# Ledger of designs, part 35: designed miniproteins, single chains, continued (5)

Each design is a single chain, and the fold is of that chain. pLDDT is the mean over its residues in the fold that is shown.

## One batch from the design tools (miniprotein)

Design m17198
Fold by ESMFold2-Fast:
Structure m17198 (fold): chain A 92 residues (1-92)
Amino acid sequence: ADKERTLELIKRVAENGLKAAQAGDREEAEIYLTLLEIAVTIAEKSGSLDPETLERIREAVQRANDALEAGDYDATAEAFSELKRIVDEALA
């Protein structure tokens, strides 16, 4: 239940981040990346996620941040899509 709620939250934030990146909305994408970083920190401290899943999420969040800083919205959208896929695999 706690793990599933955490994953569902990360997925919803990643879906919104994907839409922002596809729209070229840097400010909105930055907000969703900040929310993802907070969610990852909470998940780490609570131990609600498997270490492998948590690491994959961290790596995808880092890629999204790096791409957004470079102004690469296509790469940012790809990283948000990967985040959604990681969460979907963890929920299965």
Scores: mean pLDDT 86

Design m17199
Fold by ESMFold2-Fast:
Structure m17199 (fold): chain A 87 residues (1-87)
Amino acid sequence: MTIQELYRITARKDGKEYTFLLKIEVKEEDGKYVAKVVLVDEETGETLLEEEVEAETEEEAKAKALEAARNHLKELGYEIEKVEKLS
């Protein structure tokens, strides 16, 4: 069974506000959890990040996926203001 979560991330860069959509898909593979992370600019539809993270639990996989998206935006110079779970 695949678990899907959708988040909206609100961030600021150079005095301007941006919104991003984060999709996390978690599945169990060989006794581990794999989360596919897709981060998209909500206004432009540009994909900023697409990667997979692995963990021993579903909760750890979700946490690592959120951390990967947050870290990627910070590396691009965004200051994260808000993260909202949509589903």
Scores: mean pLDDT 84

Design m17200
Fold by ESMFold2-Fast:
Parts: structure tokens; C-alpha cells; sequence
Structure m17200 (fold): chain A 62 residues (1-62)
């Protein structure tokens, strides 16, 4: 459970950086699949792989 909270926080920050008003998992995943993963990762100060890992963790939790 502890790993889910940091991952969710990271995805919310990524959504904010990408200009997503409603930071749902689906909206963040859509933006990343549209090729905005590097923008999100850079904005929150992590690698693109860390963003992908966070999505995987949250998807497996819900």
C-alpha cells in the first residue's frame, strides 16, 4: 500500500504538469500513451521509466 500512495502522488503531479484538470488514472494514461511521458517525467523530476512504473503500480492496485 505504501508504494501506491507515492505513485498516485507522482501521477497527480504529472497530470498537473501536463495541464490535465481532472487527474484521473485514465486521463494520465491517455496523455502518456499520446507521447507526453517525457514531458511529465521532466516536469516532476523523475525518469520516464518511473512514470511508467507508477502507472503500472496504480493500475494493479485499482
Amino acid sequence: MDEVYPSMELLVRAAEALGIKDPTLANVKEAIEAGREEEAAKAVGVSPETIRKALEIVENYV
Scores: mean pLDDT 74

Design m17201
Fold by ESMFold2-Fast:
Structure m17201 (fold): chain A 92 residues (1-92)
Amino acid sequence: GAERLRRKAEELRREAERVEPTDPFTAGGLRSVAEQTELAARAAEEGDAEMVREIADKLDEQSRQLADLGLDRVARAAREAAEVAREAAEEL
């Protein structure tokens, strides 16, 4: 579980770095999602399935809020991170 969450967080940080020169706002959003995904990875390493589920629910809520603001790229990233976190929690 934790390894997939770490890979997702690293992927999101790399995407943020690529986007930052042209869209620093979207880059900031992607970094925020990556940070929350890393917190889920740490919780998964500790076997805290409840905390991983809580972070997944928070990411889903943020995805909906970001979509309402028209931040589709960040919203999609949050949704994908939430899905990975839910799958990780089910394996704990």
Scores: mean pLDDT 88

Design m17202
Fold by ESMFold2-Fast:
Parts: sequence; C-alpha cells; structure tokens
Structure m17202 (fold): chain A 67 residues (1-67)
Amino acid sequence: VEQLSQQAVEASKRGDDERAAQLLAQAYRQTASLTDPEQRQQGAEALQRAAEQLPPSVRKLAEQLVE
C-alpha cells in the first residue's frame, strides 16, 4: 500500500494523472483486502498522506476506479 501510494504521487509529479489515479485505486483496494487491523490502519494513513499530495481531480478519479 505505501509503495503504491508513493508511486501514485510520483506519477502525478510527472503529469501522468491517469496513472496516478490507477495506482491510488490499487492502493485503496489493497488496503481494503488486508485482514490485519494494524496493517489496514497503516495503509489508511499512507493513503491519506498520498491523497494530500495529489490534485483533487486525481483523488476523485481514483475513488471512481475503486469497485
């Protein structure tokens, strides 16, 4: 989750907002699939930090790609 979240930020810095949204969506899905509550919490924190670094449009697109 942390690696995917960081890759999403890097993709956005390169101007690849679609790739950033896809990577962020994958990080969301991976966090949701975690069975360990502690790992899920750590994943959620990493996602929040990445989301704060991403444009709102990228976050919205990523949320639409989840499910």
Scores: mean pLDDT 75

Design m17203
Fold by ESMFold2-Fast:
Structure m17203 (fold): chain A 98 residues (1-98)
Amino acid sequence: HMSPELRAELERALAELRAIPKDDVGRAYRIVSDFLDRLIKAGVSVEEFREAVRRILETLKELGLDEVIRWLQAWVDTGRAEFPPELREALREALEEI
């Protein structure tokens, strides 16, 4: 369901997450939040967004970056002007499944 361009951007973001030092949680958060912000601004569908966030959260969990997952939870709860409601709910649902 994801476009080839979006899939390539997702795989690049995941590769960046795997390449940084695991103790650099601030950099990991920035990579993830910047990528998600780009998806929101690009007007991706709810299904494309859901698939992308699922892949990111699975990777963060696998890498033991639980602090970044907690920061994303805070971001979705406090991001009043940044999120379309449909995408905010998709991210919240994905966070609850982890």
Scores: mean pLDDT 77

Design m17204
Fold by ESMFold2-Fast:
Structure m17204 (fold): chain A 87 residues (1-87)
Amino acid sequence: MLTEEQVEEILAGLLARLPEDPEGSIDRILRLLYHYVLESEDPEAALAKARELLERVLGELPEEHRARASAWIDRALAEMERLVAAM
């Protein structure tokens, strides 16, 4: 199980690589957050934290990548919400 501290540490490393590989970094961030939310003992709190972290990711993206990334992130969050509701 990933702790909030571990997620923040891994995310910091992925954010540092975001300018050189925006799509690959977002894919890794989404996979990290899926794991974090679905393996959490409190999936609703973990989902709220994942949403906050993804808003931060959008803020760090170059403008040209933001619209596509926003759509991708919205789809991932909707899927996480659906999976959490099914737990």
Scores: mean pLDDT 81

Design m17205
Fold by ESMFold2-Fast:
Structure m17205 (fold): chain A 94 residues (1-94)
Amino acid sequence: LSPEIQRLIAGLENAIRTIAAQPAEQRATVAAILSAIAERELLRLGEKYGRPELGREAAARVRAIVDALVAGELSEEQAIAQVRALMEELARGL
């Protein structure tokens, strides 16, 4: 993976850990902030590689993973694994 994509994966993993570490009453608020940052970075990555549709798809899928984490439908480990798989898939499409 390119250093740029590796840094984004590390950032997304750290965001998931940060969300999971929050008290339940703060989790949705922190998730909304970090998801907005992740969306902006993924959209920018898609634009940079001439694949804005892939950036939008990846942003939507990251949001779904984060929403499932906040809802208790995914563990921290499951959310991290899904984000890694998503980013590897995105890297192959860029």
Scores: mean pLDDT 86

Design m17206
Fold by ESMFold2-Fast:
Structure m17206 (fold): chain A 105 residues (1-105)
Amino acid sequence: MSAKEYYELGKEAFQNKDFETAKRYYEKAIESGELSKEEKFDAYLNLIVAYGYLGKPEEALEVAKRAIDEGADPVVVLSVATFPLRILGEFELIEELKKYAKEKL
């Protein structure tokens, strides 16, 4: 499958609340290195949310940091990641991400 096919399958799985499948397809799409900048960042944001729904807050934080390192808007990344981390009660990880985002502004 092409990177774009993995990306579209990830989006479909995410919409259907199949977060394990969405995670796997988004990871494959990103790993391909063939996504546009916009598709790559969208895949990162959805991957953060998918990890949140899967109860994997440390992995969600790691993906959020990686997205920022690769040029995603830190404010957007922080906004997207804060909700699932808050639902999981991971306030220390939210503060870590806030500090990381501020250092990259």
Scores: mean pLDDT 86

Design m17207
Fold by ESMFold2-Fast:
Structure m17207 (fold): chain A 67 residues (1-67)
Amino acid sequence: MLSEYSPAAQAEVPRLEAVAADPSLTYGSRPLSAEEIAELRRLAEALGLDYAVIPFDPPLFLAGHRA
């Protein structure tokens, strides 16, 4: 549950920030694709964060941004 940022997680921070800054993901102006959800899942796993995908329409991706 609680996690410290590892060197691998630190390397992924710029990618996660770029994803978070994407308006199409933030506003849900379209549903997140399975490919986009899979990418966010990989980033959350790399950061060692707890995450959940809530199967709403459009789907919601939740990840703990601080541990």
Scores: mean pLDDT 50

Design m17208
Fold by ESMFold2-Fast:
Structure m17208 (fold): chain A 88 residues (1-88)
Amino acid sequence: LSPKEKSELVAKRVGYIIRAIGDEIEAERSPDPRTRATAEVGKRRALLLAEVLDKKIKGEEIPQAELEEIARLQAEVDSHPAYSLRMV
């Protein structure tokens, strides 16, 4: 990776970490069990995306299992349209 490409991936990774923190706060503070469950799914997806970007920064191969888990979590997010807008 070039220094510019590495910098861009670092910025994207930080963005996902910030989203995960926001989702963790919502999961902890929301009185609605469905809102908490949705926030936990969003947090897991954001953390997995941050991990994938970390592996790209290091030049490591991304495991197929991580890509499949991201797709599964994305399908869960897509079942809740308002939440999908938060994650993109």
Scores: mean pLDDT 73

Design m17209
Fold by ESMFold2-Fast:
Structure m17209 (fold): chain A 75 residues (1-75)
Amino acid sequence: SEEEAEEYIKRAKELEKQGNFVEAGDAYIKAGKIYLEMGDYEKAATAFGNAVKAYRKAGKLDEGLQKIVKAANEV
C-alpha cells in the first residue's frame, strides 16, 4: 500500500541519520518495490535512487544495485 511505502521511506531517512546506510538502502528498496507494484514509476525511481545513494555511502554499491534489479524484476 502507499502508506506502507511511505513508512519505509520514513524508516530509511531515520536509518540514514543514524549512519545505518545498508539498512536505509534496504528500506528504500522495499518502498520502491511497493511503488512499482502500484504503477507509481516516479516515486519508485526516487526510492531506488535514494537506495543507490545509501548503498554508495555504505561502500556497497554493487550489492545495492543487484538488490534493486532483483526487486524491480519481481514486479
Scores: mean pLDDT 88

Design m17210
Fold by ESMFold2-Fast:
Structure m17210 (fold): chain A 95 residues (1-95)
Amino acid sequence: SEEELRLFEEAQKLALEAVKKMIDIGEKRGPEYLEAARKIADLVNKALQGSLEDAAKYLEEAIKLAREMADTPEVQKVVEDLEKAYELFKKAIEK
């Protein structure tokens, strides 16, 4: 339970850091990236506010959107952070 909470907190931190990076990319690269950043932010917020089952679904959708824009190293880092958050979240659920 305490270990599960730490995993959730770490997953939440990584997901929010990924959102911040994607918004910054959107502001620098223009409207296509900005629209993607807003959708990713919305999905991550839904993941963090909903049930654990829905959280996995929303994080998978956020990863999919980030991968569609992963032609740059900066967006690849966002994908990596979201995938790491997803794995930590799954580990928390498995206990």
Scores: mean pLDDT 82

Design m17211
Fold by ESMFold2-Fast:
Structure m17211 (fold): chain A 80 residues (1-80)
Amino acid sequence: SPKEMRQLTVFAESSITSVILLNPEDEKLIEELNKLSDKMVEATKNNDFEALKKTVKELAELFEKYGYNEQAEYLRELLK
């Protein structure tokens, strides 16, 4: 539903903001996070819930790669 898509987007964007605030000097990480944020915005505009879920999964994988295991697990729980 549109409400569920919006809720997933809000929670994912909140997680991105938290990681950026912890890493304000990591320009490469911020660039990668902003690219995923842009993909989530596009999926939401297109009402493409499958594309949104795929992008949130990619976000969780990026968080895990950078050692943010708690943030990655939180996003994976939202996708269940």
Scores: mean pLDDT 85

Design m17212
Fold by ESMFold2-Fast:
Structure m17212 (fold): chain A 68 residues (1-68)
Amino acid sequence: MEKTFLVKIEGAEPIYIRTKQPEALKAFLDYLEKKTGIKITLEEAEDENALSLEEGLKELVKQIKKLL
């Protein structure tokens, strides 16, 4: 079942992402936090305008690059 998550990035705007692979999303966010030192938190949420996993990951990387 597809779930929606609120991704909170320290110093950036939050992103809503929908995915059928929540474990993969969490692993990727943990990897980015470890590599960049930027705190990233994941919360289950609901949002009708949530980005797909692919679009959400692209936006996430873009926001993180702006903070580095």
Scores: mean pLDDT 81

Design m17213
Fold by ESMFold2-Fast:
Structure m17213 (fold): chain A 70 residues (1-70)
Amino acid sequence: VTEEQKELAEGIKEDIKKRFEWMKKNKYSKEEIEEEYKILLEKIDKTEKILPKEVVDELKKFLEEEYKKV
């Protein structure tokens, strides 16, 4: 895994965390949060072209864990 790939993955994790925290703080519905989860999952799937499978799988797990917290 390159340094650039690590930085990209960490940036994606930070964006996911901030997005769900922002939605929770602004009282978005469970349905709206679930829709955002699906959109973010699709975006992570698209990173398979530039990130190793292990990193993509880690991002998907992180997304699921953050989604469960909200």
Scores: mean pLDDT 83

Design m17214
Fold by ESMFold2-Fast:
Structure m17214 (fold): chain A 100 residues (1-100)
Amino acid sequence: PPPVVRVPDDWSEAEKEIARLAAEIMALANADPRLSEEEKRRIENVALGLVVGVMTKDETLVAQAIEEARRLAEEIRERSPELARKIEELIEKVKEYLAE
C-alpha cells in the first residue's frame, strides 16, 4: 500500500478533502508519461499553491493558483482528460470551502 500521509486531526473534512485531491493530482501527473517534466512541476506548484492558500487564508495566492490551474487543465485536457477533470474538481472544492 502507498505510505499513509497523516493529515492533522484538527483540519476540517473540507480541508482534508482538498489536501487528498491535491495529492492525487500530483501522483497522477508524476505517473503520466504524456506530460513534460515542466508541466508536472507546474501541476505540483498549482496543487500546493491551492492547499497553502486555503490553509493560510491567502485569498491572493488562492486566486492566482485558481487561474493558473484553469489554464493548465485546459492545456492538458486532450492528453490527460482525467487529470484535467481532477484539477477542475480541486478548483470547485476550494471555491466551496471559501464560500463558507
Scores: mean pLDDT 80

Design m17215
Fold by ESMFold2-Fast:
Structure m17215 (fold): chain A 113 residues (1-113)
Amino acid sequence: SAEEEARERARDEVMEAAGEAGAAIQRAADLAEDPELRERLRRELEEVKEETVKLVNAIDAGDAEAVRREGRELVEALERAARIAEEAGLEDEAERIREAGERVRRAVERAVA
């Protein structure tokens, strides 16, 4: 069905965007000179992984309210990670994480439309 195809596309986009963000967060953690910023980036990386699983599960369940809630939590984790990367002077990694956050926002909107 069109709804099933839309959910599958949204799931795939969330997984791809979160994977790209995860790689950027890992690079930022590896490059950051400040050990406190490295620890914070690693913490946000684990949160991004956990929130991605929750969002994918919500999309697969067709639960629009859960998709909106888990989508917000994932985007907020990505925004925090981008700010930490920016604080570490890693502007390219921060921008890549922000771009992934926008892709997640669009995928969530498509999943609940």
Scores: mean pLDDT 90

Design m17216
Fold by ESMFold2-Fast:
Structure m17216 (fold): chain A 94 residues (1-94)
Amino acid sequence: TEIKIKMPEKVEAKAGKDAKVPFEVEVKGEGKLELEMKYKNLKTGEEGSIKLEEGSKEAIIKDLKEGEEYEVRLIAKQDGKSMSGKPTLVKILE
């Protein structure tokens, strides 16, 4: 099984708005695809995650702190294989 994840390098969100992180996932096989978006505050080290539905093309991350930067990674699992996408920098603008 091969899982390919494509993430943007950087996403900017405005204060008081949700951060939308688009992604692409390509898999070989027809097993259940499990998707989870993990995020980490680069200043505090605080981590969180959201589970995504199969077929999702973006993650919407809420309640991120204004002026802070986050590392965001998509985790995809299929047929006992787990892959992490390249990190996306999410910058919350003031």
Scores: mean pLDDT 79

Design m17217
Fold by ESMFold2-Fast:
Structure m17217 (fold): chain A 60 residues (1-60)
Amino acid sequence: SAEREEVLRRVGEELRRIGDAVNNYLTGKWKLENKELLSEEEIAQAEKDLEEGKKGLGAK
């Protein structure tokens, strides 16, 4: 039904949003824990990824 299709579409969008936020959060956190293996530019990018992940996960 149209109602079911709309629910599945919204669930798919939410799952993609959560997946992106989780990936950015975990990747950023891992990189910041391994700063000695990274350039200054990579560290700056990791900080941005962590912030984006926190925002996507609804962190205050």
Scores: mean pLDDT 78

Design m17218
Fold by ESMFold2-Fast:
Structure m17218 (fold): chain A 49 residues (1-49)
Amino acid sequence: TGEKRRERIREELRKKALEGAKTINASQDDIDALNEAFKREEEARKKRE
């Protein structure tokens, strides 16, 4: 399904954002918050569709 392709693209974008945060020496709390935000957005999007 087209959903699988969108999931792959989103996973790639998430990896890039997380890698950027780590490179900047973001705190573990900031990384956790970023991860939680991505998770919440994914859940909200799936519920909306």
Scores: mean pLDDT 73

Design m17219
Fold by ESMFold2-Fast:
Structure m17219 (fold): chain A 69 residues (1-69)
Amino acid sequence: MAEEEAFRYVVEALTRARELSLQGKEDEARKVYQDALNRAKELLGPEKAEEVFQRASEEVAADLNARNA
């Protein structure tokens, strides 16, 4: 379940980064984003980490699009 754990972690981290960015804390948001990417690479390797990160980003973007529609 390492991929599911990483996906869940990345979704939570991206959501946190978004909240920080909305508060004007862009430096903190960027750090959370980068830390999440690095941890996913450590858990899954770079190829799987990129796949999981892309999938998580799509889920977060879809949530934002649904809210703006």
Scores: mean pLDDT 76

Design m17220
Fold by ESMFold2-Fast:
Structure m17220 (fold): chain A 55 residues (1-55)
Amino acid sequence: DALREAFSVFDKDKNGVIEGSEKVSVARVLGVNESDLPDTIDFETFVQLVEKNKK
């Protein structure tokens, strides 16, 4: 599980957070609703979401 690499792929702005339209991609990858995600996803939150929602 290359969580750091995955986060970097979604964090195209390289601001250390995932936001905006990139949240849709994260929601789809994790199998959750976008509405269940915060407006801004930092690396720690991303790791927690992956851990909770992976098979």
Scores: mean pLDDT 74

Design m17221
Fold by ESMFold2-Fast:
Structure m17221 (fold): chain A 95 residues (1-95)
Amino acid sequence: MIEVKSDDGIDEKEVLEEAKKRSKTKEQFIAELAYLLDLDGEIVERKEEGDKVTLTFKNKYTGKLVTVTMSKEDAELFLKIIEELKKNKTISDLP
């Protein structure tokens, strides 16, 4: 299971429940979670502790820190999905 902790005022439970409601697969859940948390920011810190990986993201718009903890296997999938989301975001930044 993926755990989320915000440094500033994000309701982690609400975000996780919303992502689950929109998602039927693990990949969809991760994509929705990344979208809801704006995880297209920079990775400030990466920690690997036994069977867990903790990634700390800095939101480039708000400066808020979001920490996501998951298994090593889930972390590889998570990073792949975030990279794909970053690429899609650059396709149409001009309205």
Scores: mean pLDDT 70

Design m17222
Fold by ESMFold2-Fast:
Structure m17222 (fold): chain A 67 residues (1-67)
Amino acid sequence: MDEQIKFWEELAEHARKLGLPETAKIFEELAEAAKKVKEKGIEVKTNPNFELVLELLKKAMEEEAKR
């Protein structure tokens, strides 16, 4: 499954909802880069700590949105 791609897409969606379009664009570009890596047949192993990283990044974006 495309867990890494979904991870970046979820972060991009969260950034858009917070009104951070530049941050959303960065995460969308990372999702596209992950898709290209998959298209080239390179397997990327998932980290089981993705949930913790996702939570930390969402919290950082929420603090940035409070500007």
Scores: mean pLDDT 70

Design m17223
Fold by ESMFold2-Fast:
Structure m17223 (fold): chain A 67 residues (1-67)
Amino acid sequence: SLAEKIKQLEEEIAQLRALHQLLTREADRLAESDPDVAAELYAQAKELQARIEELEAELKRLKAEAE
């Protein structure tokens, strides 16, 4: 159902946001001692942010369709 797809997408977005927070926090922790590793984690966080934005756009589309 449309409601089920919306729920699944909301859960996926929440999981990716949690992962983004963990990656940025870990990158911040390592920024001074392991800058190369920190840079890789920041890059991964940037890719996750782009994915989150795509999913949020899809979520808005599905919610509009449900009306």
Scores: mean pLDDT 88

Design m17224
Fold by ESMFold2-Fast:
Structure m17224 (fold): chain A 91 residues (1-91)
Amino acid sequence: LKEKTEETIEEINRAAEEVAEELKKEGNEEGARAAHNFGAAASAEVAANPLDKELVKERVRAMAKAAVDAGLISEEQAERLVKKVEEAIEK
């Protein structure tokens, strides 16, 4: 269980760093920071609720929507992050 949680956290942070690096290359430093913070927040949700996959997915989707609504990341980037997080959780 602990090893599985750690693996999920690593996959989440890797996905967030990929999006953050993309945004940083485009000159969107605010978006890059938002993507990195999303990864940290999603990782914290997984660590707090390792057995409640449905709750974690719901909260991750809410965080991604908030970032898009704030104009920090695109809808496409948010969808990509949520998909990778959900895939990591389902493994």
Scores: mean pLDDT 78

Design m17225
Fold by ESMFold2-Fast:
Structure m17225 (fold): chain A 70 residues (1-70)
Amino acid sequence: GSTSHLSRETLVNAVKEAAKKLGLKLSEEQIEKLAEMLGSGKRVDFSELSEEERKALLEAERIIVRHLTS
C-alpha cells in the first residue's frame, strides 16, 4: 500500500523500530534515507542498499502495514 500520507516522523520511527527489532546498527542518516524511500512509494533498488538497509526497509514497511490494519 501507499505510505505517502504518513508523516516523516512516523516513517523515521518505523525504520528505527525495524532496526532495533532486527538488531541492526544504522546511522541517523541511513534511517532518514530509508524513511524517505519508504514514504516516496518508489520501487526500492536493492543494489543501491546494504543488506542491513534492505532488511530494515522491509521490516519498517511491515510495521507500518500492521499499524494500518490493526
Scores: mean pLDDT 73

Design m17226
Fold by ESMFold2-Fast:
Structure m17226 (fold): chain A 55 residues (1-55)
Amino acid sequence: TIVMPEPRSEYERVFNEWVKRMQEVVDKGWPLDEMEEVYRRYQGEAGKVLSKYGN
């Protein structure tokens, strides 16, 4: 078997948080303002991981 390096765990953590937030937006019928806030939060967290490990 082959496993990905540790950076993947950080990506998954950030991605799971974003998915959870997006589920809330979907439940509200796609309010654009909340979607923007969720994405901005994701960008902040994902940006730290991406700039550190790159992809």
Scores: mean pLDDT 68

Design m17227
Fold by ESMFold2-Fast:
Structure m17227 (fold): chain A 96 residues (1-96)
Amino acid sequence: LGDQYLDQGNYQEAIRQYQQDIQRNPNDSVSWLNLGSAYFGLGNYDLAIDYFQRSIDLNPNNSAAWLNLSQAYRRLGDYDSSDYYQRLADDVLQQS
């Protein structure tokens, strides 16, 4: 549902949908991940990082969350943090 709005580039509607999902279940790591992705799409990388971090706090075994955090730092020009989180994403994938 929210993923469809992200795919369409309708980030404002995606944000609204994910905020409703979080209100229903604040411990759903996927909703926090998707909210971060919507803010990333808007170019709000600082907010994206905050929401990706929340997703990771709830489910550290989701490699996609670490990868998205890496990409957000790269967009801010923080290549050291980007490389660090990319390696964490790879480590999580290898733990299967």
Scores: mean pLDDT 82

Design m17228
Fold by ESMFold2-Fast:
Structure m17228 (fold): chain A 74 residues (1-74)
Amino acid sequence: MITVDISSLSEEGKKKLIEEISKKFNEMYDEQRAKNEAEGKDPNLIDDETEAKMGQEILDIANKYKEEEEKRRK
């Protein structure tokens, strides 16, 4: 499980971060499911590459929001 410290973010920032991650994950799940169905595979199959990309996306989005929060405080 990937742990990201977001305690320094505002309540609005936390909500936006969660919404962004959820939206991205839904898009990635939908894409993988559509691809699997088109290829006659199990729709619930998530390959290792896609799973790794999802993990990286969480980190990238969290870091982006932290940098934006710091920039707004300056």
Scores: mean pLDDT 72

Design m17229
Fold by ESMFold2-Fast:
Structure m17229 (fold): chain A 83 residues (1-83)
Amino acid sequence: SKKVEEAVRFSAESLLEAARWIEENFEELRELSRETQELLKKAEEAEKKGDKELAEALREYVANRMSEKAEEARKKAEELLKK
């Protein structure tokens, strides 16, 4: 049946699109995690050296970046749910 074949193709295409979205989102989250770890390590080193201002600035930068990326990810998820 052509209708069955078309439904199978549609399902396969939907799964491929979902896989691509997961892959793109995973790379973005992986990069954020790496950058966060590096900046937090620099903040800890600054604090140990007595540079509290630099440590605070680095922690604030990380917090702002995490909030921004979380909002971007939420908006992307909401757009996909409208499908």
Scores: mean pLDDT 70

Design m17230
Fold by ESMFold2-Fast:
Structure m17230 (fold): chain A 92 residues (1-92)
Amino acid sequence: MEERLRELTEEFFRELEERAEREGIRETERLFEWSEELVEERKKEVEDEEEKRMIERAGALALTALALRLIGDEIQEEIRRRREREEEERLE
């Protein structure tokens, strides 16, 4: 992957993750809105069309990575709750 695309993706991911944690958001729809805002602000700082396309791609990749992480966290929490219920039923 191109180094610039990776750097931008990591930066967007970090900003979205920090904002999600601060606001307590686990909804993918809200992350999509923030991703669009971050992409548009970064695109305003650049005049080159290729760089703008790279920013858009980085934003999409960062959003996808964070969404997958949040879905993974939800799945892990559901597995944990299921295991606790099974242990309680076996003790009764």
Scores: mean pLDDT 74

Design m17231
Fold by ESMFold2-Fast:
Structure m17231 (fold): chain A 87 residues (1-87)
Amino acid sequence: GSMQAKWEAEAEEEGKHMLAQAEALVEELKREGPVPEEVEKRVKEFLEIGEDVLEHYKGSEVVEKAYKEAKELVEKAVAELKAKHAA
């Protein structure tokens, strides 16, 4: 098979995995509630992994879109938790 086709297939699978991990993290944050230090640590670890995938698959529109969606999902969940406990 083409080396390019293999790279694109791997990029697509990494994008799917990133979105699944974002959804799992959102569910975990909803269960644990807003413990600021733990929330910040888990979000930071997730974003660092996502940035590593972005760097490895630099120029992949699929990975860029997946990272953006995953980041928005996690950031939205954090913002909703903060808003719920700031009122």
Scores: mean pLDDT 77

Design m17232
Fold by ESMFold2-Fast:
Structure m17232 (fold): chain A 65 residues (1-65)
Amino acid sequence: SDEALLKAGQLAGEAARAIAQEARAAGLEADVGGTYDENGGVGIAIAGDKVYLATAGIDGTVTVS
């Protein structure tokens, strides 16, 4: 459903934002972005020189790499 897709996007975005917030608290520059599709949500956090990918399925499973 559209609600499940939005929730997946929110979960992925929240994970990415948490990474960025911790990086900023440590004095690093950080940015976040994200989107969702029929398979779930994706969040991206850039923190200093590192990139983190957060994915969330429509079943609510969240993975960070």
Scores: mean pLDDT 75

